# Designed miniproteins, single chains, part 92

Each design is a single chain, and the fold is of that chain. pLDDT is the mean over its residues in the fold that is shown.

## One batch from the design tools (miniprotein)

Design m3398
Fold by ESMFold2-Fast:
Structure m3398 (fold): chain A 78 residues (1-78)
Amino acid sequence: AAARTERLIEEIERTAREVAELQAELGLPSDPEAAARAVRTRAEELAAQPGGLARLEALLEGLRAQRERLRALLEAAR
């Protein structure tokens, strides 16, 4: 459904922004708004393809895994 696709794109964009914010906390060059914009474009491209919902869910899980890894690195750096 279009509403489910839109919800996933919004969640992907938010998660990518959080990932970029964590990268900035680690001292890496990061622009959360640019990262969110780039990932939204990628998500919209994936959504237009056959199996788009599954591709969006895979992208979101990848971003969530990256977020958890960055959080673990920040904990180790403290």
Scores: mean pLDDT 83

Design m3399
Fold by ESMFold2-Fast:
Structure m3399 (fold): chain A 65 residues (1-65)
Amino acid sequence: DPRAIARVVTRAVGARAGRAFSDAQIEAVVAAVEDWYKKYGDKIPESQRLQALADVARDAALAQL
């Protein structure tokens, strides 16, 4: 589930950075991951899809710092 992965990764990035993300920032990361998955998810092999989703979520979360 792209939304669940986005939330887990965003929480981990926030913990590592020593700050809490706002609900709006979390939803922005979720929206970015969902948009990416809609455009590119079907082009990624299932075995690599979880890692790709986690990488996109991390990059989106870092952009919110």
Scores: mean pLDDT 81

Design m3400
Fold by ESMFold2-Fast:
Structure m3400 (fold): chain A 64 residues (1-64)
Amino acid sequence: PQDDPSEEGIQQLEEEFRKLKATPGSDREAARTASQLAGAYLAMGDEERAREYADLATELVLKS
């Protein structure tokens, strides 16, 4: 696997996050995926999206 975030990899993580967020009882797993998305966007220099996903991950953990 590549260490570098790619647009394809980010799209796959976004799809996984959306699926988990729509699945009852998967808030903790959705939070983990959102955390991965935050890291991927940060590595790409997209600080705004990275912050948004980091905040979402925190809120999902608190709801779990």
Scores: mean pLDDT 77

Design m3401
Fold by ESMFold2-Fast:
Structure m3401 (fold): chain A 56 residues (1-56)
Amino acid sequence: MDALKERVLALLQGATSGTLSLSTVASLLGVPRATAREAIETLKAEGRISPAIRVV
């Protein structure tokens, strides 16, 4: 999970003001969409990313 969270964080550093596609994140990380969403929500809950970042 930590490696997945760090990769999600790196993707968000490039798109901090934009919308993040869940399908794109899942594809790039090689994981199911549910796993990608869990990592993103965990990062939001931990305060490591902005809760204003939209996931579609």
Scores: mean pLDDT 71

Design m3402
Fold by ESMFold2-Fast:
Structure m3402 (fold): chain A 65 residues (1-65)
Amino acid sequence: GFEEKARRSLENAERLVEEKAPRTVLLAARHELEILLEQMKKENAPEELIERAERVLERIDELLA
């Protein structure tokens, strides 16, 4: 379902952050997470997943700074 797909996307993004992936890869992941976060808010996804996505976006922004 959507929740399982969202968790998988978050796990992949978290891994990219942990591995300090190239800037181009992080920019793509950031864009995908922004879209995912909008979908999660519209579908009233668990607050846990929304908070997790926001934290990953913050970490990507820190790496891109």
Scores: mean pLDDT 84

Design m3403
Fold by ESMFold2-Fast:
Structure m3403 (fold): chain A 68 residues (1-68)
Amino acid sequence: RREELARKYGLSVEEVKKAEELIKKYNIPDSLETVLKYIHYERTVLKSKKSVEELIQDYVFRKYGIIE
């Protein structure tokens, strides 16, 4: 599944694993796929060069107003 998600969203398997770890760290109530869709949108549509960690921090801040 992780390899399939990596291919689907243009990420490495390690980046998908990092996203799973950060979802747990920030207690994000959204699914892994929802977060990966956000990362994919930022990288492909908005041409963001930010890391998965930075993009997830941005996601948490914008959606929940929390960065810790």
Scores: mean pLDDT 77

Design m3404
Fold by ESMFold2-Fast:
Structure m3404 (fold): chain A 69 residues (1-69)
Amino acid sequence: SQVSQLQQQIQQIQQQIDALNKQALEELKKMDEQKASKDEIIKFIGDVLRQLGDLYDQLLALKRQLQQA
C-alpha cells in the first residue's frame, strides 16, 4: 500500500540521518587526532549540517504525504 511504502521510505531516511550522525562523530574524532585546524572543523560541520538539512526536508515531506494518505 502507499502507507507501507511511505513508512519504509521514512525509516530509510531516519537510518540515513543516524548513519550520518555516527560518521560525523567518527570523522570529528579523526580530525582531532590529526590536529585539524579550527577552519577545517568548521567547514566539515557546515557540510554535515547541510546534508542533515536535506535529509530532514525529505523526512518532513514524506511525513506530510503519510498524513494525507
Scores: mean pLDDT 88

Design m3405
Fold by ESMFold2-Fast:
Structure m3405 (fold): chain A 70 residues (1-70)
Amino acid sequence: SAMEQLAKEKIEQARKYMELGEEYLKKGDIATALSAYHEAYKLAEEVSWTEEAKELAKEAREKMKRALET
């Protein structure tokens, strides 16, 4: 269905942003990493009727929180 295809596309895009976030964290660019995780969160929230997207949004929030911790 169109809904299933939309969810798959948004989840795939969100995963790419999660990977970018990890790359920039590794480089010490916390600001860019946070921006990438936030985009992943927003994309996952758009299709949060799926369990996969709910878990991905939760993971993105956790990554943002940890990146902001001293």
Scores: mean pLDDT 87

Design m3406
Fold by ESMFold2-Fast:
Structure m3406 (fold): chain A 56 residues (1-56)
Amino acid sequence: SYEKALKIAAEYFAKRYGVPAEKILELIKQGKFDELAKLVGEKTARYLLNLRKLAE
């Protein structure tokens, strides 16, 4: 499912960038692109937000 894929992707990038997965998931849920991009970069933030749209 896209929901499971989103969680796996968030956990992967959380580990890669040294930030809590819960923080990434919260920013995705809130659609906070700018804050998410500060943590994981603009390209990854865009990917995660697009993946969330597919999960809905």
Scores: mean pLDDT 82

Design m3407
Fold by ESMFold2-Fast:
Structure m3407 (fold): chain A 61 residues (1-61)
Amino acid sequence: SDEEFEKLLAELRELLRRLGFSDAAIERVVAELRQAYAKDPEKAIAGLRQLIALAREELAA
């Protein structure tokens, strides 16, 4: 769903900021994810969840 995708994007933005990514880099990633979602919502959400999991693991290290 669009609501689910926006929630996951907000979570990814926070995680990437905590990892030290610039706002410009974060918005490039978000733009790519929005394009992916427009083409294949289910695949984009699955990929976004994987990115969030990887970012969380990196922050825990």
Scores: mean pLDDT 87

Design m3408
Fold by ESMFold2-Fast:
Structure m3408 (fold): chain A 59 residues (1-59)
Amino acid sequence: GPIAVATAPVPQTGPDELGLRAGERVEILEEVDEEYWLVRSLATGRVGLVPKSYLEVVS
């Protein structure tokens, strides 16, 4: 899927969510709803939900 970058640190506030460092790159797997994307971390391979407002699409 498309690649996005975390523009700020993303907290993990629930078990289905993925915490990210600022500048971490993710692959967008699915747009789950208007607020959350299902993503895979390129650094760790972990999968989880991230609020899309933290992400900037780069590809």
Scores: mean pLDDT 83

Design m3409
Fold by ESMFold2-Fast:
Structure m3409 (fold): chain A 101 residues (1-101)
Amino acid sequence: SKADELLEKGRQALRDGNYEEAVKYFEEAVKASGGKNARAFHLLGAAYLMLGEYEKAVEYFEKAIKIDPNNASAYQLLGLAYEKLGETEKADEYYRKAASI
């Protein structure tokens, strides 16, 4: 699908360290999927995390887990984003949730 093509281009941009370009591809993948693709939200969150935009990373990981509540990786990265924001108790909650999946 168009969304899958955009996700692959975004993942290549992430591998190359082109995080801003990765964000653009993943945003287009979210639009192409009508906001229903947990993988697109997860990857968008990861790209924002790499850019140091931790509040945006939190927003998109929360959208990913709302669609796919069994994504242990998304909970781990959500914990890391909260840790980067200094929200240590919130980070611990999400790390424990990830470990329970």
Scores: mean pLDDT 88

Design m3410
Fold by ESMFold2-Fast:
Structure m3410 (fold): chain A 58 residues (1-58)
Amino acid sequence: EVLERLRKALREAGASELEIRAALLALEGYSVAEIAKILGISPATVRRRIERVSRRLA
């Protein structure tokens, strides 16, 4: 499964479980506001976590 392979790649790149969860929810089509509600963090934190994941993969 694509999501399982992505999860493994992100974990191997040093991403935290929170960063991995945020990235996977974004790929499933959840908005920043929805991810913030699901994870119990601010929308600003969600955006920052997703940006950090993007930088790890660059």
Scores: mean pLDDT 76

Design m3411
Fold by ESMFold2-Fast:
Structure m3411 (fold): chain A 66 residues (1-66)
Amino acid sequence: SMEEIEELEKEIKELEKKLEELEKRLEELKEKYGEWSKEVVEAEIELGVVQLRLAVLKTVLEKLKK
């Protein structure tokens, strides 16, 4: 339904904002601790989880628009 599409679009926008915040934090952590630090590795894992969730939700949204 259109309501399900609107809810998914809202969740996608919220996750895209979170992704931008995590990408900024990751760059700051790389500068502070170095690329191979525990802090950077943990941030990259969090970034990967958000990217995967976004990919899944965008795929679901695309299928619902058919």
Scores: mean pLDDT 84

Design m3412
Fold by ESMFold2-Fast:
Formats: structure tokens, sequence, C-alpha cells
Structure m3412 (fold): chain A 99 residues (1-99)
């Protein structure tokens, strides 16, 4: 599933976040928002992506930045090349601050 691919990717890149990440991702509402964001990114739905990301930011900064990092890495065509790099670097920095 999209959620399992997301989980495995983040925990491979940021293994130190495992406990906090699994706790926050256990929330079914957060799971639905992650799936909504990933489906929106896959379908190039900017409005759907922004809506899901805003909701994630209010509920979990950790999952919000995890989702941004995943999208910037997996769907870089959703941004221009320089903007994708900047978003990825910002999300990586924020995730390391939350370790």
Amino acid sequence: SLLDEFREFILKEFPELREKFEEELADPEIQELVVAALEAARNKDWEGLLKALEALKEKSELIYYGTLYYIATTYPEFFDEEFAKDVKELAEKKLKELE
C-alpha cells in the first residue's frame, strides 16, 4: 500500500525516528491524511495536496515533514528541480531536529 511504502521509506532514511513516527502514524486520521497527500501528489492534484499537508501540519509536525520529504524525493516532477531540492533539504533538517 502507499502507506506501507511511505512508512518503510521514512524509517529506512531516519531509523532514529521509529518510535515517535510509529506512535503518530498509528492515528487513523493521520494515516488517511498521508494517503490523501500521496494520492494527490501521484495525480498532480495541487489543491488536494495542499489541503492534506495543511491538515497534517496541524496534527503532527513529524508526519507532515516526513510526507514532504517523501513527496520531494519520490515525485520531484511535482515541483521544479530547484524547489524540489529546497523542500527535501528543509524537510530533512526538520526531521533531524525531531530526533
Scores: mean pLDDT 83

Design m3413
Fold by ESMFold2-Fast:
Structure m3413 (fold): chain A 80 residues (1-80)
Amino acid sequence: SLEEIKKRLKEFNKKVDEIMEKLSPEKQRKLVQLLSALNIEVAGLLFDAKYLGMPIEEVKKRAEERIEWAEKEVKKIEEE
């Protein structure tokens, strides 16, 4: 369901928020920019499902791929 995508995104946002306090202001800024971009992209996919008839399974696949990419980018930002 689309609710599962929303839940996965919320869980990702929560995990990032938990590490935010441990990072430099520069790294915090990079993470905020990454989170903003991801949330906008996922919102667009949810819009496409609801209004443009995109198959829910395709939306799930694309959203999961983007969240997994973002998880890897968060790790890279931490390791900079």
Scores: mean pLDDT 83

Design m3414
Fold by ESMFold2-Fast:
Structure m3414 (fold): chain A 71 residues (1-71)
Amino acid sequence: DVNVIDMALYLASLGIIPKDASDEEKLRVGQKALEKYDKDGDGKLDEAELKAFEEEIKEKGKEAVAKELGV
């Protein structure tokens, strides 16, 4: 399962979070992504939810997703 740190690193690797963003900003955006896709409220995403999120990024584009996450 993916936690907030894993999500922050993943979003930064995709360029959704700027490479020069602070660790605080990366964690903030990662937390927003978790809250949006975490159906159980456990602060983690399973593999199926991650796949759905990846598909949404592909469909909407990185800039649209970044805007939704407050970047």
Scores: mean pLDDT 76

Design m3415
Fold by ESMFold2-Fast:
Structure m3415 (fold): chain A 85 residues (1-85)
Amino acid sequence: MSKKELEAEILLALARMILSVAKLAFEHEEDPEKAKKVLEEALEEVERLLEEAKKLDAPEEILKEIEEIRKEVEALLEEAKKKAA
C-alpha cells in the first residue's frame, strides 16, 4: 500500500468512527440541543475528511464511502433539527 492509499484508508476509518458516534448521540442523547450540536460538529468533521481525501486523490471507492457517510450524518442532523424543541 502506498502512503497516499494508507492515508486515504485512515480518513475513511475516521469517517466511520464519526458516523458511529453520531448514531449513538442521535439515539442516546436526551437533550435535543446537545444532540444537534454533536451532529453539526460530526457533519463538519466528515466534510473536512472528504475534502482531505479529495486532495489526496483517494480511490473513487473511498471517496464514495466517505460521501455516503456524510449523507447519513446529514440525514441524522436533519432529523435531530426536527426533534429539537
Scores: mean pLDDT 84

Design m3416
Fold by ESMFold2-Fast:
Structure m3416 (fold): chain A 84 residues (1-84)
Amino acid sequence: NSAEAWNNLGVVLEKLNRLDEAAEAYKRAIELDPSFAEAWYNLGVVLEKLNRLDEAAEAYKMALILNPSFIEARDELAKVLSKL
């Protein structure tokens, strides 16, 4: 659907190292589907790469609230919190 398309665009932009554009694509996916845990996780990864660690932590936290079994989000949240 539209949220998945924006998430997929974000993944492509991230691979191209177009990190600000990737973050905007993930935010659009979240606007269309706020329960899209993967988009929240992907946003966290890009924000962490941009050294926006407080915002990355909040994105990972949201991914975990939506999917408590999201091991990757839990591990990245712990890593980011250790740097704050």
Scores: mean pLDDT 89

Design m3417
Fold by ESMFold2-Fast:
Structure m3417 (fold): chain A 61 residues (1-61)
Amino acid sequence: SKEELIKYVEEEFEKLKKEFPEKAELIDRMKENIIKHIEENDYSEEEVKTLVDIARQEVAS
């Protein structure tokens, strides 16, 4: 469900914020954008995981 996908995104980004607290504002913005896309579109679990992985790579770079 969309609710389960949103929860997954929230949990993964909370972990990311703990690892990169100096980037918390950027991470929150990325999280909000992904959640908005999930709410507006019918994304699969695989597509959502891909979006999260891309965001992690951008933050870690």
Scores: mean pLDDT 84

Design m3418
Fold by ESMFold2-Fast:
Structure m3418 (fold): chain A 65 residues (1-65)
Amino acid sequence: EPLPPKEEMIKALEEALKDPSLSPETKELLKEAKELLEKGEPVEEVLKKVEKKLKEIRLEKAAKE
């Protein structure tokens, strides 16, 4: 399945950022992802980085909690 174009990913990130139940840390990460896409980073690279970072944040918080 081919990844959607950059504009579609940016819109998806903007919609995700509207979710008030997201933590500030998660929102910050999604904002960074959107900025990277706007700067011309490949969608697949940005998504991979976001997924890895979210995984790390969740694991670190679980270990600290």
Scores: mean pLDDT 72

Design m3420
Fold by ESMFold2-Fast:
Parts: sequence; structure tokens; C-alpha cells
Structure m3420 (fold): chain A 66 residues (1-66)
Amino acid sequence: GEAVRLVLEHEIKRLEEEAKKITDPDVRQKVLDYIEKARKALEEGRIDEAVKYLQKAWKLINEAKK
């Protein structure tokens, strides 16, 4: 059952590295907030919620590249 947790923890680390590249401090903060919410959901075993927050973070990162 821990395989999903490890994958999501790896995704969180990847998102943190991508967040560092965001030049807009407001967008960067929003991405970091979603990453924190994903971590909280993961710690509480709410896997589906963690995935949703990571998806929101990726969407902001992709939008920031335009």
C-alpha cells in the first residue's frame, strides 16, 4: 500500500523544484500552498485529495510558463 505514497512524495519533490523556477512570487506562493495541502492530505491518508492538489499545482506551473 506504500507504493502510491512513495510516488506522490516523489511528485511533491519534483513540484518543489519546479516552483523554485517561477519568477512571479504570487504564483509561486499559490503553487507552494497547493503542495503543502497535498502533503497534509497524504499524511492523513487522503490519497485522492493529495492527487487533486498536485494537479492544481501542475496547472499553475504550466500556466506560469506562458
Scores: mean pLDDT 83

Design m3421
Fold by ESMFold2-Fast:
Structure m3421 (fold): chain A 70 residues (1-70)
Amino acid sequence: SELKRQAAAYYSAANINKVGAEINRELAEKYRKEPEKKELAEKYEEGARLSEKAAEENLKKAKELEKEAE
C-alpha cells in the first residue's frame, strides 16, 4: 500500500527530528554551563523546540496515513 509506505516515511522523519531535538538539548545543556556561550545555548534550545514540533507533526501525519490505509 502506498499509504503505508508514506506513513513509514513520516515515522522515519519523526524519528530523525526526535534524535535532532535530543542532540540540540544536550548541546544546549552543555553550553548553558559556560557563561560565554549563553547565546549559543539559547540557539540550540530553540533548535530543540523546532525539531520537537517537527517530530510531533510528522508523527501525527504518519498516524493519519496509517489509519487511512485501514
Scores: mean pLDDT 89

Design m3422
Fold by ESMFold2-Fast:
Structure m3422 (fold): chain A 92 residues (1-92)
Amino acid sequence: SAELAASLATMLADLVKQGAEISVEEEGDTLTITVSGLTVTQAIGLALSLIGLELDGLEIEIDIKDGTVTITLRGLSEEEIALIKAAIEAAK
């Protein structure tokens, strides 16, 4: 939903402001967001927040590797993808 996409966008923008590095890749109907430069505690905190968004109905896959969190999103509209990408870029 647009509200869940906005919540995710806000979380990611806040991480960029805290010094995290975020890259975004769009492939067909899939948006892949890679968040790096996280402490282990920050990576766990992000993963728990993302699980909350998944339980609320966001179609999301999470992978954690050595302070990097990879977020794979499906079922987003073009407007929701643009919102997330714009929020990340504006926070840099």
Scores: mean pLDDT 80

Design m3423
Fold by ESMFold2-Fast:
Structure m3423 (fold): chain A 67 residues (1-67)
Amino acid sequence: SEAEAERMRRRVEELLEEARKAEGLERDILLSLARMMVSVALSSPDPAMRAAGREMQERLDKLEEEL
């Protein structure tokens, strides 16, 4: 499931990049989707998915601090 972890990383990175460019409601929707994907990854029984989730959580937290 390394392939699944890699796809999750890429998708979350795409969402975070779009959120950086967006404002208002669109940004909130993109950030909410990213948080959902990270949460699902962190609760996965797959260690690769959880590792990817932790990495993406750190990136998401950093972006939210920057806003």
Scores: mean pLDDT 86

Design m3424
Fold by ESMFold2-Fast:
Structure m3424 (fold): chain A 74 residues (1-74)
Amino acid sequence: MSDEDLKLAKEAGAPSVIYDGKVYRSLEEVEKIPDNSEVILVIDSSSGGVLGITNEFLNILKKKNVTIKEILDL
């Protein structure tokens, strides 16, 4: 993970997805990520309120055959 990816994750919060130096923060934005891509998934395991929407992000990524290369827990 690059220092730039870490900065993007901290600014975006959780859940979010980082692909090609860009942050995707909504379900609609995540659907725009190319199929068969590799991404960083940003989560917050301390927040129960984030868990539900994180699972929705995971479902989209799985449908698009996107590989999660790293998980960043804020």
Scores: mean pLDDT 80

Design m3425
Fold by ESMFold2-Fast:
Structure m3425 (fold): chain A 70 residues (1-70)
Amino acid sequence: SLAEKKAQVDSVYADMRGIVESEPPEEAREIVEAATRLLLERYAGDPEVQALVEEKYAELMALIEAKAAA
């Protein structure tokens, strides 16, 4: 279902946030970008799920950029 797909995206990005908090910014960026690419490919037919993926990606990339600037 759509709700299950969104829950999977939320779960992946919760795990990715842990990686962003623990890893150097460059390594975190590579991992988040790879995970985002795979999710966008998996949900190519689901625009609403893709929009959530893009939203979560933007949130984590902003956090990585803030860490890199510190």
Scores: mean pLDDT 86

Design m3426
Fold by ESMFold2-Fast:
Structure m3426 (fold): chain A 71 residues (1-71)
Amino acid sequence: SLEEEVERLIEELRNSPDPAVRAEAARRLGELAARHPELRERISTALIAAGSDEPDPAVRRAIMEALSRIR
């Protein structure tokens, strides 16, 4: 389901030890928020929270790019 996909992606964004997996999760969450305006607040909240503690510059960039898709 869409809800299960969003939950899984938020979990990957927060908890994956692989920065490539975190970056991909951020991109996919941004795409989902763009297609589903009802998810915008939930996804933006998760991306903002993840970005505050993200040590990897490429993952921080992916988070910022995802947030820029949320209008």
Scores: mean pLDDT 88

Design m3427
Fold by ESMFold2-Fast:
Structure m3427 (fold): chain A 80 residues (1-80)
Amino acid sequence: SLDETIEKLREIREKVKKKEISKEEVIQRLEELAEQEEDPQAKALLENAILVLQNNNASYESIAEMLDNLIKKLEEIKNK
């Protein structure tokens, strides 16, 4: 569900802030969430985030910011 996806993204974000998870692990977890997500807009946002991470050398701070923006967009989808 979208609620479960948002909650798992919050957990990933917290691990990124603590530097407990690698970029490669973030990508893996986002891929799992995208595979399970049935909402086409939410899935597209997750897939876009994966592509951004795969094509860029991002700092932990940048990854955390990207995840914060992703969470906000998913919450907007949930509220419509």
Scores: mean pLDDT 84

Design m3428
Fold by ESMFold2-Fast:
Parts: structure tokens; sequence; C-alpha cells
Structure m3428 (fold): chain A 55 residues (1-55)
């Protein structure tokens, strides 16, 4: 599968944080909407990273 480069990953996390999302499931849904072809494991990992940065 396509691996997001660090800049794309950081931009995604910043966008999710700007939306004020602090719930893991809501963040996962937002990522899945943006990347429907991404594996669930990748979506969860990105959501966890975004949530850690929200704290």
Amino acid sequence: GRVLDPAEREALIDELLAQGLTDLEAIEEAIAERFPDAPPETIRALAQEALERAK
C-alpha cells in the first residue's frame, strides 16, 4: 500500500486537530473519509498519533 510521507502525515494530523476532534473514533472516521483505501491498522495508528498531539 501507499505509505504517506512525513509531510503528508503531519498535514493530516494538523488538519484533524484544527477541527477540534479529541475522540479516537471520530478521528478514525475522519481519516477513513479522507483515505477509504487505507487499511484499518493504518487509520488507527494515524488516529492515535493525532489524539496524542491533541493532548
Scores: mean pLDDT 74

Design m3429
Fold by ESMFold2-Fast:
Structure m3429 (fold): chain A 74 residues (1-74)
Amino acid sequence: SEAEEQAKQLERQVEGVIEKAEELAKEGKVEEAKELLERAAKEAEEAAKTSKNPAVAEAAKKGAERLREKLKEL
């Protein structure tokens, strides 16, 4: 379904953001990495609250949690 595709796309986007943030941190750009993670987490948190499809809302919630966990590691 379209909602399942959207949930998978969201999961891929979260993974991409985490990878980009890790590379920025390795380059010594820790503040840029934190800003990227904070923005992505806020967007995922908003999606979790506003998405009417349970699969999309759950993917967004889990994505936000992963992004917040990564932010705490930096």
Scores: mean pLDDT 86

Design m3430
Fold by ESMFold2-Fast:
Structure m3430 (fold): chain A 66 residues (1-66)
Amino acid sequence: SAEETAREAIERAKEMVERTGSPMAREALEQAERALKLLEEGREEEAKHYATSALNGVRALEEMGI
């Protein structure tokens, strides 16, 4: 679900921000937090988009060794 995807992205991005201070990790965290707010607003399709984007960002950072 979008909620599960967003929460996963938040946990991973937050860990990266705490360890590295990466601006890209912070951006991914903000996108994931935005997804949760959109879900609260009933904007499910937009939330899905932001959650997926955030998780993809996290995966890209992990591939780069961040």
Scores: mean pLDDT 83

Design m3431
Fold by ESMFold2-Fast:
Order: structure tokens, then sequence, then C-alpha cells
Structure m3431 (fold): chain A 55 residues (1-55)
């Protein structure tokens, strides 16, 4: 659903940012954190976060 898509997009955006900075991305940890952020902040705030990370 939309929530699962937002989680995947957030994980991908953060993974790209980390790789651009020469840092390793732990995909499992990023996925867990993305799920926590969705539960805490909701879908609209996660979508805004993704837009900020994408530029």
Amino acid sequence: GKEEEAIERLVEAVTKLLKERGLEADKEELLRNAKKYLEEYGLENIEKMIESLEG
C-alpha cells in the first residue's frame, strides 16, 4: 500500500545519501527506523521527509 511504498522510498533516499557521502547503509536498520517514523509521524510527514531528501 501507500505506507509500504513510502517506507521503501525513504530507505532508498537515505541509502543514496549515505552512499554519496561514502558511508555504508544498514538496510535492515534503515527499514526498522522508517517503520518507527511512519508510526510516530504519519504518512504525510514521511512523504515530506522523502521530498526533502530528494531535493
Scores: mean pLDDT 80

Design m3432
Fold by ESMFold2-Fast:
Structure m3432 (fold): chain A 58 residues (1-58)
Amino acid sequence: GAMARRVAEAVKRALVESGIPQETADAAASGDDQALVEVLKNLTDETIARLEAAQGAA
């Protein structure tokens, strides 16, 4: 649906910004929305883990 495409576009930009080749980001956005969701979740989980570690160390 439209929401999935918008999420894919946002993820594609983030992936390219992180050093992922444009061709790879385009392929994922065009063919595999589940892969995009997994990438997004993985990035979010890593960010949360870093914040929790920082809070625990304080």
Scores: mean pLDDT 64

Design m3433
Fold by ESMFold2-Fast:
Structure m3433 (fold): chain A 55 residues (1-55)
Amino acid sequence: VFGPKTEALVKEYQRLFDLTVDGFFGDDTRLAVKGFQKLNDLTVDGIAGPETEAA
């Protein structure tokens, strides 16, 4: 379940990675988040959270 703030964060990641901006945390968005987490030496779980947002 995504709250309004989480949906906004998902849309921002979709926009940043040039994906379809629909606010759904699908495979493409999850893959992009995992790539970002790997580059920033964070836990690679594909979840966009405060740690990924802060990096």
Scores: mean pLDDT 61

Design m3434
Fold by ESMFold2-Fast:
Structure m3434 (fold): chain A 87 residues (1-87)
Amino acid sequence: DNAVKASQYIVKGSTAYAKGDLETAKEYYEKAIELDPNNSVAWLNLGRVLLALGKPEEAIEYVQKSLDLSPDLDSQKVLEEAKKELK
């Protein structure tokens, strides 16, 4: 089940992110997207990693994809944060 495998990669990515391993976190979230491109959480977490890597323009694109799939308050907050980084 690709959705279950994608969720497992999101957990691995979140663990790497919590440890500050941003590149490893990005790789796991990208694998989650490859398996389940409709997983809004994976797109949101990719956006968070891109913000942490100093790439707010790319972060906006990925967080917007998350919002398009599942409009939620957390994705909206990250989008606002990314837009502020452009100022």
Scores: mean pLDDT 85

Design m3435
Fold by ESMFold2-Fast:
Structure m3435 (fold): chain A 61 residues (1-61)
Amino acid sequence: SMEEKIKELELEYRKKVFEVAREIDDKNNGVWTKEARDEFMKKVEEIRKEYQKKLDEILSE
């Protein structure tokens, strides 16, 4: 169903954001400088854009 597709997409989004946070935390030894936060925000925006595109595709079916 559409609802199941949306739930799966939301789970995928959450997992991707978590993995980016982990990557940046590991890369910076747990220190979140402005540069680390900016990198995180940029990558999350890319994931959000992909999420929106996939959501639009589901809603267009």
Scores: mean pLDDT 86

Design m3436
Fold by ESMFold2-Fast:
Parts: structure tokens; sequence; C-alpha cells
Structure m3436 (fold): chain A 68 residues (1-68)
């Protein structure tokens, strides 16, 4: 549970950084954050990976761990 909470928090921070500071990733990061808030880790991971950024890929890996 604590490990899952930390993993979710780190993924959320990564998505928030992309949403605030990456103009091209802005909308996908917003949708990924909405999916994460809804507990839809699989959708959040797909959206994070679709951004095509290294940080988005890292967020997707963390979100995939939560979906497993």
Amino acid sequence: SLEAEVTEGVAMIALAVLHRYDEEAHELAAEALDALAAGDYERAAELARSMGTPLGEKAAELLEELAA
C-alpha cells in the first residue's frame, strides 16, 4: 500500500510537470491526470506513453505497475 501510494505520487508529479511546462504534452498530461484521479491506471499509462517524452514514458512505467 505505501509503495503503491509513493508510486502514484511520483507518477502524479511527473504528469503535473508535463502539464505545466510542456506545451505539446499539456492536453495529454491533463487527460492522464484525470484518468489517474479516477483510478484508471491503464488509461493514464496509455496517455502518458502517447506523449512520446522521456518523462511521459517514465510516468507510464510507474502507472503500469499500479495497473498490474
Scores: mean pLDDT 86

